# Ledger of designs, part 48: designed miniproteins, single chains, continued (2)

Each design is a single chain, and the fold is of that chain. pLDDT is the mean over its residues in the fold that is shown.

## One batch from the design tools (miniprotein)

Design m5755
Fold by ESMFold2-Fast:
Structure m5755 (fold): chain A 57 residues (1-57)
Amino acid sequence: SVVEQIAELTGLSLRQAEGIVTLARQLSDEVALAYIVREGRLSREQAEEALRLARSA
């Protein structure tokens, strides 16, 4: 459900949203955030919200 919420929020595929959840579990907030912005081509605000959702799971 968190993966689906991130996909809907960001417009990314479910596979990419799964990647965000995995990164959130393994990396610090600043490193995960930088990666999500870069790879997802997202705004910082979208990346921060995606990371927040991943952390709340």
Scores: mean pLDDT 78

Design m5756
Fold by ESMFold2-Fast:
Structure m5756 (fold): chain A 98 residues (1-98)
Amino acid sequence: LEERIAADPNDAAAWEDLGFLLYMEGKLEEAAEAYEKAIELDPEDVFSLLNLGKVYFELGKLEKAKEYFEKALKIAKERNDSFFETAAETNLKKVEKA
């Protein structure tokens, strides 16, 4: 992934994959940076938007988490993607309870 990003730093999918690996390693700040880069390159990347929201929630940045979950929900609704719509709504409810 890092090799792929070094070859093409505009590969949004590579940044998404890097963000996911960093998130799984518990490197939350680095995961956020990678997902933010993925979203900069592809603003409609629902997977990266949803996971960036989760990363910010774990970092205690509730307003940022809410912002990204709301963006993910909007795009999921526009695409009629029931899986991502439910995931975004569920995570928004967690932010409201925190």
Scores: mean pLDDT 82

Design m5758
Fold by ESMFold2-Fast:
Structure m5758 (fold): chain A 65 residues (1-65)
Amino acid sequence: MELAKQYLNAGKRYYEEGDYEKAVEYFEKAIKVDPNLKEAYRLLAEVYRKMGDTEKAEEYRQKAE
């Protein structure tokens, strides 16, 4: 759980810096450690929306519910 939180926080930092590719990488790592971490799915949906990938944004938004 702690490791998933560390990856989640790293992803948030990259997202704030505008590095969406790195943000995706770290949010995916968080989900691999904790597949039930809804916050990571919600943030992945936001990143994909920022990148213009509306299909993946909707997919991850649904997984966050």
Scores: mean pLDDT 83

Design m5759
Fold by ESMFold2-Fast:
Structure m5759 (fold): chain A 79 residues (1-79)
Amino acid sequence: SALEHLSKAVQALKAGDLETAIEHLEKAAEEARKAGNEKAYEHAVKAIEALRQGDLEKAEEHLEKAGREILKHYLQQQR
């Protein structure tokens, strides 16, 4: 799921493993897109771009927004 991949990306970032973090963010973005969660997809892609540029502050902002949109979508599907 997008949430599982996002969690793994956060764990990889905490470990300093940027390559693994980007890989899991790409998988989270793809899962979000397949689920029709366009906002989560957009923020995950922007987080990946920020990480590739070394902009950790911008990456954190978009990672937080992606996680929020993934969680909202997940909770809406359980109603």
Scores: mean pLDDT 82

Design m5760
Fold by ESMFold2-Fast:
Structure m5760 (fold): chain A 56 residues (1-56)
Amino acid sequence: MEAQEDLEAGRAGDKKKFDEMLDRSVKLLDDAVKTTIELQKALKAGDWEKVNELLK
């Protein structure tokens, strides 16, 4: 229990809920970025079939 930070933690209660929504959105975007990185790897390997499969 951290009573000395409770005033800031109390405000962080609202922020925590909003941060949770943001985290979910960021996770979805992060997954899209991971797929893009995989696409870059296929491009660097010259695997055009893989690139076409990822882009369909």
Scores: mean pLDDT 70

Design m5761
Fold by ESMFold2-Fast:
Structure m5761 (fold): chain A 121 residues (1-121)
Amino acid sequence: MSYKSYLSILENNRELYERIANDESLPPELRGRAYANLAILYALQGDLEKAEEYLKKALELLPEDHPAVLLAKAAIYAAQGDLEKAKELLEKAKEVAEKLGILSEYETEISALEDFIKSKE
């Protein structure tokens, strides 16, 4: 998927992700993934301060090696121009998701971030 198409999806669903993230009746993993999606949204927009804020909130709910966290970190490093670190984190996210049997849940995010990194080369 192109990162621009993914950015549009994130922008159109921003309010939904905010509602999910703040709904304390929902499982921590679902809420943490919503915060990670908000971190990716702001990283793709170049708002690194907001991206780091939402990554911090995701880390309150998810382990550091969770695929959603690794993808959010990859997006932030790519937005900062550290493409080597972004690629390392993206590959680690793929490895962890594959090992957990949930790689299919992250195919859209992975494809979009691969395209985003490529756009900065």
Scores: mean pLDDT 90

Design m5762
Fold by ESMFold2-Fast:
Structure m5762 (fold): chain A 95 residues (1-95)
Amino acid sequence: MVTEITEDEYKRIKELEKKVQEVASKITNDPEVEAISGKVAGLGTDKVFVGSLKPREELEPYREEIEKATGVEVEIVDINQLVGLRILASLVKIV
């Protein structure tokens, strides 16, 4: 199963992911933080999924601060979910 998105949409989403990752990394003081758009992962959601090597419970207290700073809906995920989202995002087809 492959998610299809336009080149322009993909670029906008990757810029948003980078912004969320940079803000989340700064707030959590964790350079291993990753941000993956639910749209690039093919989940049909505008949420950005944020996770790292830390347990979800350690990142969850920062969720609202990241949402407020970025203006996007954020869901904190564990490392297993993050790896799965990364695989799904790697399968996106640009049209």
Scores: mean pLDDT 82

Design m5763
Fold by ESMFold2-Fast:
Structure m5763 (fold): chain A 74 residues (1-74)
Amino acid sequence: MSTLELALAYAEQEVRKNPENAEAWEVLGELHRQLGDLERAAEAYRKAAEIYEKQGDLEKAKELRERAEELERE
């Protein structure tokens, strides 16, 4: 419980300091997935994908969008 809270706080702080930090959004998605909150996980992965796509990393963006779709199908 506290470990997940610390991880969420870390990712939130990184997003606040660097809102275009795609890795922070990806971490949020992983944490939500671990908690079984698949909708929130998919949303976080989509946010990360948008940032990667904006940065020109189309491969990472596609991978994360695919992950989001898989979670929504579960």
Scores: mean pLDDT 79

Design m5764
Fold by ESMFold2-Fast:
Parts: sequence; structure tokens; C-alpha cells
Structure m5764 (fold): chain A 88 residues (1-88)
Amino acid sequence: AMASAERARELIEKAKQALENGDYETAVKYAEEAVKIDPNNAEAYFLLGIAYLKLGDLDKATEAFRKAVELDPSLKEKIEQLQKELAS
């Protein structure tokens, strides 16, 4: 629904802001709510993956990134780059 898409978009913006501020737990909460409202939103799963990766929850990060790539294959290269940067 259009209203659900608007709500998901607002939550995605809040998740992005939380990530920029280093509030990774808050970013998880907003991104999780966004994926519950719009389960086909690749960006919401991508942000959820980043937040879990920053928190050190590798299993949850991997699952979120897998879903993001499933919905939007163009995210694969960006995700691989992020994982390499955090390993160095």
C-alpha cells in the first residue's frame, strides 16, 4: 500500500540517521520496523545488515544482506566492499 511505503521510507531515513550517528541499536530498530512494513524493500534490509555488522552480529548481518541482494542484486558489490573494509 502507498501509506505503508511512506511509513517504510520515513523509518529508512531514521535508520540512515542513526547509522550516521553511530546509534547502531537504534538503526536496527528502525530498519526492522521498515522490513516488517515493507518486506520487499531491499534498502531496508541493506541498512539492517549494516547495523548488525557494526554491532558484530555477523549471522544476522549475513541474513539481512542475503535478503537485500535477493531483492536487489546490484547491492552485492556494495555489500562485499563493506565487508572487506570492516575486515581490515
Scores: mean pLDDT 83

Design m5765
Fold by ESMFold2-Fast:
Structure m5765 (fold): chain A 117 residues (1-117)
Amino acid sequence: AGEEFVREVAELLAEELRKLGFEVEVRYEPGVATIEAVHKEDPAQRIRIVLTAVDAETAALRVEAVGAKAIDALVAAFRALEERGYEIDLEGTAPREAMADPERSVLEAEGTIRRRA
């Protein structure tokens, strides 16, 4: 049951990130989807999303975005899902400079995504 929801959400996130100029790979394991996205023109812009099934309509969410374009794309993808009837609750750190590249912002957050029917 939860595996179908995780797959649905992962496919929607991947489609939204691809529209925003990212190359997206999705890997599926029982109850888990891992989305890795790299910007086509700037490969230092990276997003990683891990979805873990909680129930038929809820998944646990862990995200990391490196770079301003990656953070903007992640926010845009989540807004697109909210417009489609999903609720996203995130708890995390404010964007910070990357240790290896201080000019690049890093966003790390954990939370949940659920269907609002």
Scores: mean pLDDT 80

Design m5766
Fold by ESMFold2-Fast:
Structure m5766 (fold): chain A 70 residues (1-70)
Amino acid sequence: SLEEEIEELRRQLEEIEKEIKELEEKIKKGENVKENERKLVVLTSARGLLLAAIDFLERLKEERERREAE
């Protein structure tokens, strides 16, 4: 269902945000800076895509509910 898909994407978002925080802390400490900066770019992009996907599915759900009410 759309609700289950949204919930799954939100869980993936939480995991990615946790990894981003860990990478930022490692970069701040000077640990494997170049490699962690590359990983941070990838995860930041993935976060953006997940946020866009969640927003799209939530709008789709609201549109379906509105059509059923009309």
Scores: mean pLDDT 85

Design m5767
Fold by ESMFold2-Fast:
Structure m5767 (fold): chain A 87 residues (1-87)
Amino acid sequence: MAELEAGLDSLEKDLEEMRKKIEEAKKNPETAKQTLEDLLKGLENGLKVLEQMKSQTTDPELLARIEELEKRIEELKEEIEKELSKL
């Protein structure tokens, strides 16, 4: 349980860092495509990790945190796809 909480904390921090990279990509269109494509792969891997975490717990508070993070990842994926469509 504590191990899952630590994993969720790490993923939350990674998502905040990814948001910053999306903003930097918006400032540099010439390099943005590669950066955004790499971030999409990272988000897809994050979803797989969250799916594994969901299978490892029945704690409703942890499940709620996992579902909130899945929602945040989907929102970031949508934002990246919109930025890629502008390039």
Scores: mean pLDDT 82

Design m5768
Fold by ESMFold2-Fast:
Structure m5768 (fold): chain A 78 residues (1-78)
Amino acid sequence: MKEELLEKAKELERLGEEALRRGDHERAMELYVLAAQYYAESGDYEGAIEALERAARADPSRREGLERQKEAIRRHAA
């Protein structure tokens, strides 16, 4: 169900915030990217883009790849 996907995305964002508080920027980035995937699956593309922005802030070295993923979501409809 769409609500289950949104709940999973929110839980992953929470885990990402916890990883950031521990200073685990790589783990936080991975968790935010996973949250973005669940947001996109639920049809919440705005939430997916915001999660990818949080991922880029957690690990700026991944910014180029994450910007391409944001563009893909904006164009996602093939």
Scores: mean pLDDT 81

Design m5769
Fold by ESMFold2-Fast:
Structure m5769 (fold): chain A 70 residues (1-70)
Amino acid sequence: MSLEELREKAEELLEKMEEALKKGDLKTAQEYGDQFEKTVTELVLAGDTASAQELSKRLQELKKKYGLKF
């Protein structure tokens, strides 16, 4: 998978996670969050640490917005 495909996948997973949170589906939101973390790890391993940091910050903001436990 290319770096661009990994970034797009991570962004899509964040959007799906927020949609699940808006519906109150915490289980589905957690599943998308887990997939997001795996994708961010793949970005780090592939050398795109800058995008990984930005995406992780977006996840933290989403968790803060919805009052989620870490």
Scores: mean pLDDT 82

Design m5770
Fold by ESMFold2-Fast:
Structure m5770 (fold): chain A 58 residues (1-58)
Amino acid sequence: MRLARAVAPVPATSPEELALRPGDLVEVLEEVSDEWVLARSLATGREGLVPKSYLEEL
């Protein structure tokens, strides 16, 4: 399981994006582009796109 932590608040600006708070843990499911990953929140089980720059890999 590929884990990452949000290092900053991530606002969801579209329905396909995942909103995160600093310290939220996610599973990285897929690298969609050089800038974006598809991730699942471990707390809520919700999936969505997250900018890679807001995540710290564990």
Scores: mean pLDDT 81

Design m5771
Fold by ESMFold2-Fast:
Structure m5771 (fold): chain A 80 residues (1-80)
Amino acid sequence: MEEEVDKAEEEFARKLYEAEVLRMQTRNPEARRVLDEAISKALKLIEEARNATPEQRVELYKKAIELLDEGIEKARELEK
């Protein structure tokens, strides 16, 4: 479980970085708003994960990663 938590944390960190970079680079205000919302929601799940069991923590990180992925995809669609 600890190894699974570490892997989820690393994946989340990479996705968060990608979302933050895209948010800084985007010239589309709607894309920026979508990314801000996704990042905020994901970070709230990570705060909940800090007080959760390792098993619950993995699931919360997976949900946070999914929120970031959806936000990134929507933002990229808006920049087309």
Scores: mean pLDDT 83

Design m5772
Fold by ESMFold2-Fast:
Structure m5772 (fold): chain A 76 residues (1-76)
Amino acid sequence: MIRVEGLDVEELAERLSKSPLVGSVRVTGPDTIEVAPSSGFISDDQLVGLVREAAPDATITRKTENGKTTITVRRR
């Protein structure tokens, strides 16, 4: 069983939304958020670094759809 006892996705989303690197954050599930860059000049590795700093024990999955990179965060 996967335990997600320490990850508050709403708090994580609020923290990420305060970053100038983040254009949008959406909570898509009880332990899942989607993060998009504020600009095409922001690399996905910068977003991954920001998410990992906020949630170091989370599993981070990157998806690129229609030229946009979305980061999905789940606790492992």
Scores: mean pLDDT 68

Design m5773
Fold by ESMFold2-Fast:
Structure m5773 (fold): chain A 78 residues (1-78)
Amino acid sequence: MLEELVERARRHIELAKGLAEAAKQSTSPQEKQALIDAARRHVEEARRFAHEVGQLDPKTAERLLKEVEEAEKLIDEV
């Protein structure tokens, strides 16, 4: 169960990062905005799972939340 929550959080973090990278490469303003919006939704889901992890393993949650913050910074740089 804990491992499943960690895996879900990490999957959403990686999806958010990938979408942010795709947004940087996009030449269409409409596509870029859609990719940014999708990336932000994955960040929200990752944060939710990280908080659930925190109820069981606070140190692992701290690392996940740091990774979420890194993903948010990548999106903000687009």
Scores: mean pLDDT 88

Design m5774
Fold by ESMFold2-Fast:
Structure m5774 (fold): chain A 61 residues (1-61)
Amino acid sequence: SLIEEAERLEREGLRAHARGDYATAARLFRQAAKLYEQAGDLESARRAYRGAETAERLAAA
């Protein structure tokens, strides 16, 4: 399902973030957010977008 795929991508993003791979984390969180939006889970989408934005800032630093 869209939710299961989004959860997998978000979990992979969290793992990437934990090891300092912020560029990969940002990409994975963006993908998860889009799938959450398609599924109608707007709260999870918003959380994933915030994760992506934070990771993007860290990748740029």
Scores: mean pLDDT 90

Design m5775
Fold by ESMFold2-Fast:
Structure m5775 (fold): chain A 82 residues (1-82)
Amino acid sequence: AEEAMKAASEAGLKAIETSKTAEGGAAAAIAAAGAGAAAALAKDAEAAKRSGEAAARAAEAGGGKEGAEAAKEAGEVAEKAA
């Protein structure tokens, strides 16, 4: 379970690394937020929080400040649920 959640979080981080455009940044943020949600379902608060933070950074790099804030909030909600 934890290993699968870590893989989901790593997928989000990899999406950030392969993204260099605003469009890519937004996609990476969505991917990382999704990983956070998956982690919450498995009750891994740390992975959920890290995914939210990664999503926020990706969205900010892509110029989407509002998207970054929403992604971070999603990660925090996932952490509380875990």
Scores: mean pLDDT 59

Design m5776
Fold by ESMFold2-Fast:
Structure m5776 (fold): chain A 56 residues (1-56)
Amino acid sequence: MEVDFSDPEAALEKLRELVAENPDDARAYRILATVYHQLGREDEAAEWEAKAAALE
């Protein structure tokens, strides 16, 4: 990459792929929730946290 700027949306795409590969792994869901929280998307972070909790 020529620019050092790493778009958090790119990280979300990779995490969504991780969730798709590990749909029963609460860890993947909570990581995605953490990224949404860092982006200030509380509603979406809460949705992913709820999904992770359902898998525990």
Scores: mean pLDDT 73

Design m5777
Fold by ESMFold2-Fast:
Structure m5777 (fold): chain A 56 residues (1-56)
Amino acid sequence: SHMEDAERNIKNAEKALAAGDSAAAATAAYEAMVVGRDDKELKERAEKLLKEALAK
């Protein structure tokens, strides 16, 4: 459940970045970090997406 929710939010962040919606991407990436906090790989991937969104 938590892992699936984190993966879904990561996918949403990737889609938002591809669409040029940095605000939606940052929101989804942050949510993925919170939900996936117990998984280092998911958290690191979400953090990279958040940094990418904030750089735009």
Scores: mean pLDDT 80

Design m5778
Fold by ESMFold2-Fast:
Structure m5778 (fold): chain A 86 residues (1-86)
Amino acid sequence: MSKEQIELQAMVMILATKGEIVLLERQIENKSLSPEQIEEELKNLEKSVEDAMELAKKSGNKKLIEKAEEVKKELEELKKKAEEFK
């Protein structure tokens, strides 16, 4: 893939993962999911964050790496919030 294609894929993954984090946070706040469902969704998001970070690093784009790190921090905050709701 070209560098531009890798950058685009990284950006799409970052945005998609951020959206999924926001959705899961709302589902936790609304008590729409069981604890088991929350754990599965968090596990899936961990993989998505790892994949997004790997793509950002492969792109060599510092701004995309920073955005992927921001999403990783958002996931860690969500994990803490989920533990408080158990």
Scores: mean pLDDT 84

Design m5779
Fold by ESMFold2-Fast:
Parts: C-alpha cells; structure tokens; sequence
Structure m5779 (fold): chain A 58 residues (1-58)
C-alpha cells in the first residue's frame, strides 16, 4: 500500500497500477487498493478499467 501511494505521488501511474494489482491479488476485498487502482487507471486515460475498479471498491 505505501509503495503504491508513493508511486501515485510521483505520478508514476503505471507502477501504481502494478502495485495495487499486487495488493488486490493478496486481498481482493481491499477497497482502498481498488480505489487507488481506479485513480491510477483514470490518470492513464483507461476510464473503462477505472470504472470497473471503482465498482469493485464498493
């Protein structure tokens, strides 16, 4: 989680996506990881994937 937040702060959105996907693999019910994945995907312009991620965060 901390590494993912650092990637977001550095605007390294590709790395943030990788780190949050790994967090979700360990805990698929981690709403924070899904929310931050959606943010990173939206910043990359991947809006359809970001919408799917935000729905998983609910």
Amino acid sequence: MEEGKEALKKKDYEKAVELYKKAIEKDPNNSEAWTNLAIALAKLGKYDEAQEAILKAL
Scores: mean pLDDT 80

Design m5781
Fold by ESMFold2-Fast:
Structure m5781 (fold): chain A 59 residues (1-59)
Amino acid sequence: MSERERKIREVVEALLRDQPMTLEEIAEKLGLTPEEVQRLVDEALARYGGDWDALRAAL
């Protein structure tokens, strides 16, 4: 798994947890900007046609 794919997985897992982290909290934890976190989420989600369950299952 590439570092980019690892970061995408960590972002998605943080958003889909029972107490989801905000984009700002994820950005701070990963050393990214909130806009960069949003971009990674959008890119990953686009690969699965906007299906969050399919994205989660693929991780």
Scores: mean pLDDT 72

Design m5782
Fold by ESMFold2-Fast:
Structure m5782 (fold): chain A 86 residues (1-86)
Amino acid sequence: MKLIIVIRGLSEEEKEELLEQAERLREKGYKVTVEIKGDTLTITIEGLTVAQEIGFILRAIGLELEGAKVTIKRDGDTTTIEIDKS
């Protein structure tokens, strides 16, 4: 199972915090890949349980309720969450 999270409209401070969170996931044994392009951060996580994936989806829905545009797509074993804060 693969989770791809794309976040747009991030400040430099928010990017640093997310990079630190990604490193913590790597320390726990997850395969995490991070790509930064301007104000856009793409995080790919492999090896999540179904419950952990649902946790990320619920957090993304929370951001949509706070005014961000959130799009969630599933294709086979890959879930993509796109969050636009700009």
Scores: mean pLDDT 77

Design m5783
Fold by ESMFold2-Fast:
Structure m5783 (fold): chain A 81 residues (1-81)
Amino acid sequence: SLEEAKKHLDEGIKAFKEGNYEEAVKHYERAIELLESLPDSPLKKGLLAIAYRNRGLAYEKMGETEKAEEDFKKAKELDPD
């Protein structure tokens, strides 16, 4: 599950770099779902923060301002640094 979550993070980042923001969002959604199914750990929180932040950036590129703001807030709560 952790490896599957990391794979989706990597695939989301690739899609984002290619300008496929909707596809990036789908991969980040799956990564978040997989990570949230795992027991709490610093690694889980760090990866969730990355996933939420990157999904927020993709939403921002799509003009989904309110969804982006919610994701950025969630990322900051998980990893304020």
Scores: mean pLDDT 85

Design m5784
Fold by ESMFold2-Fast:
Structure m5784 (fold): chain A 61 residues (1-61)
Amino acid sequence: SAEEKRAEAERLIAEGHRLAQEGRLEEAADYYRKAGELLLSIDPRDVIGLAALAEAERLRA
């Protein structure tokens, strides 16, 4: 369901944030990308999903 997907995306974002705080930027980017893809599969204009993908790209720059 969309609700279950949003809950999963929240967990992925939280883990990405934790990894980024530890300096594990490539792993953090992977988690943010997965969260963004999951949210955008529900709504391709999801603001949080787009933000998560942007953060993933920023961390790999």
Scores: mean pLDDT 88

Design m5785
Fold by ESMFold2-Fast:
Structure m5785 (fold): chain A 110 residues (1-110)
Amino acid sequence: MGERGEIGEEAARETAEAGEEAIRGAERGESEEEAGRAGGEGARRGGEAGLEAAREAGGDEEAARAAAIGAGVGAGMAGAAAGAAKVAGGDPAAALRAAERAGRAAARAA
């Protein structure tokens, strides 16, 4: 993988970490709102980290920005999925893992 792959991997890692924190929050009995907030914060961090890494590398900023946005959306969706699953009586951990995998795929595709 080239420079884009490295940027995507960093963003994917941030997405995974945000998803895991949201899962722990849901398991501790925190509200779906709190789980969603943790996911949203992770999405912001992942997006910013990816974009900054791309700028430092001096590579294709447009592709790197797309990868960072994809990873950020994935992390946000992970938090939302956890909340929705909890409300529906489902398994928030399974929902978060699915969203995390989608975020990784999006980051790698950019």
Scores: mean pLDDT 56

Design m5786
Fold by ESMFold2-Fast:
Structure m5786 (fold): chain A 66 residues (1-66)
Amino acid sequence: GEASAEAAREALEEAKELKKKGAPKSVIASKLTSAALLAVAAALEGREEEAKEILEEVKKLAKEAE
């Protein structure tokens, strides 16, 4: 049941790396969307606290990317 949370963290880290490399905002937004969807899946699987942490990081990165 932790697979979705792990995948969400991986997508989040990929988004952070893309931002550091100066990738287009649309590419970063796409990765952040994937991370958010995976975090929602993790919450539905009972990993609510971990999902909330991931979603807060997604929100922060999305705000910085815009």
Scores: mean pLDDT 80

Design m5787
Fold by ESMFold2-Fast:
Structure m5787 (fold): chain A 105 residues (1-105)
Amino acid sequence: MIKITQSPSSIEAKEGEKVTINVTASEDVNGQVSWYKQKEGEEPVLLIKNGSTLAPGVDSRISASGSGTNYSLTIEKVKKEDEATYYFYNNVNKTWSNGTKLTIK
């Protein structure tokens, strides 16, 4: 089974800063990956599909890159509305990451 390691587990950022979240997979996931944002009390929202494709309505400050076993999500000029837990999803064996909690101060 493919093991997903997402780091860091939590980030505290100031508004206007750049945030990067990294993922390492134990085996090649062939870009069949998605990124999700979940605010407390809300359903998860798709941000990125097929490794790097922005979902409709997602802020252009958000981007994703990576291939093989290494992936990242970047949020430019973070805003208070970006406070959420961010999750990586591997479509090869249907595995979720433990997520990264982003807090804006």
Scores: mean pLDDT 86

Design m5788
Fold by ESMFold2-Fast:
Structure m5788 (fold): chain A 70 residues (1-70)
Amino acid sequence: LEKKKKELEEQIKKNPNDWKSWYNLGLTLYKLKKYEEASEYFRKANKLSPVTSGFLGLLARRALELAKQQ
């Protein structure tokens, strides 16, 4: 999971408008229980995505709620 996080960070650095990389990084952080960071990346993916914004927004909200419970 940590190795995948670094790979996704490199992809975002190369193409910061790739919402899919932001989404995958959010998922990786979510699995690492870093919910606050995960919510930020899901929000970024939601803002950049023209099609699946509803789902990404919901994931961002859920991750933020879990972060507040920690």
Scores: mean pLDDT 74

Design m5789
Fold by ESMFold2-Fast:
Structure m5789 (fold): chain A 82 residues (1-82)
Amino acid sequence: KKELIEALSEFMDAVAAGDLERAKEAGQRAIEIAKSLGDNETARLVEKILELAQEAIETGDDILRGVAMVAAATLKKALESS
């Protein structure tokens, strides 16, 4: 659980920095950790958030980047409260 929250924090920092490779690495780690915890729904959500973040960074779409960041922050908050 804590490792998943840490990976999501790293992912958010990478997305904010526009670092596509770091975002992919942190996002993939979060997916793998969620799957190892048996949380396939969280893994699926992270996959979708990573896809949005990748598109946002590649296209320079600040609105889409904001959507990905809000989604990641919301998921992180939900995990911290469970």
Scores: mean pLDDT 82

Design m5790
Fold by ESMFold2-Fast:
Structure m5790 (fold): chain A 60 residues (1-60)
Amino acid sequence: MIEELQKALEENPNSARILTSHGELLAQQGKLEEARKMYEEALKLDPNNTRAKENLKQIK
């Protein structure tokens, strides 16, 4: 089930970290819409990812 996969990914901060880093690169290129999607995905995997939260707030 999808919920089981999401739980496993949420317990693996590496996945959220990769998404956050990818979003930062996109934001640096001015691709804010794409960066926002990456940060939202990272927060679904790790809701306590402070870096993704702060980057999302800056993009709006």
Scores: mean pLDDT 73

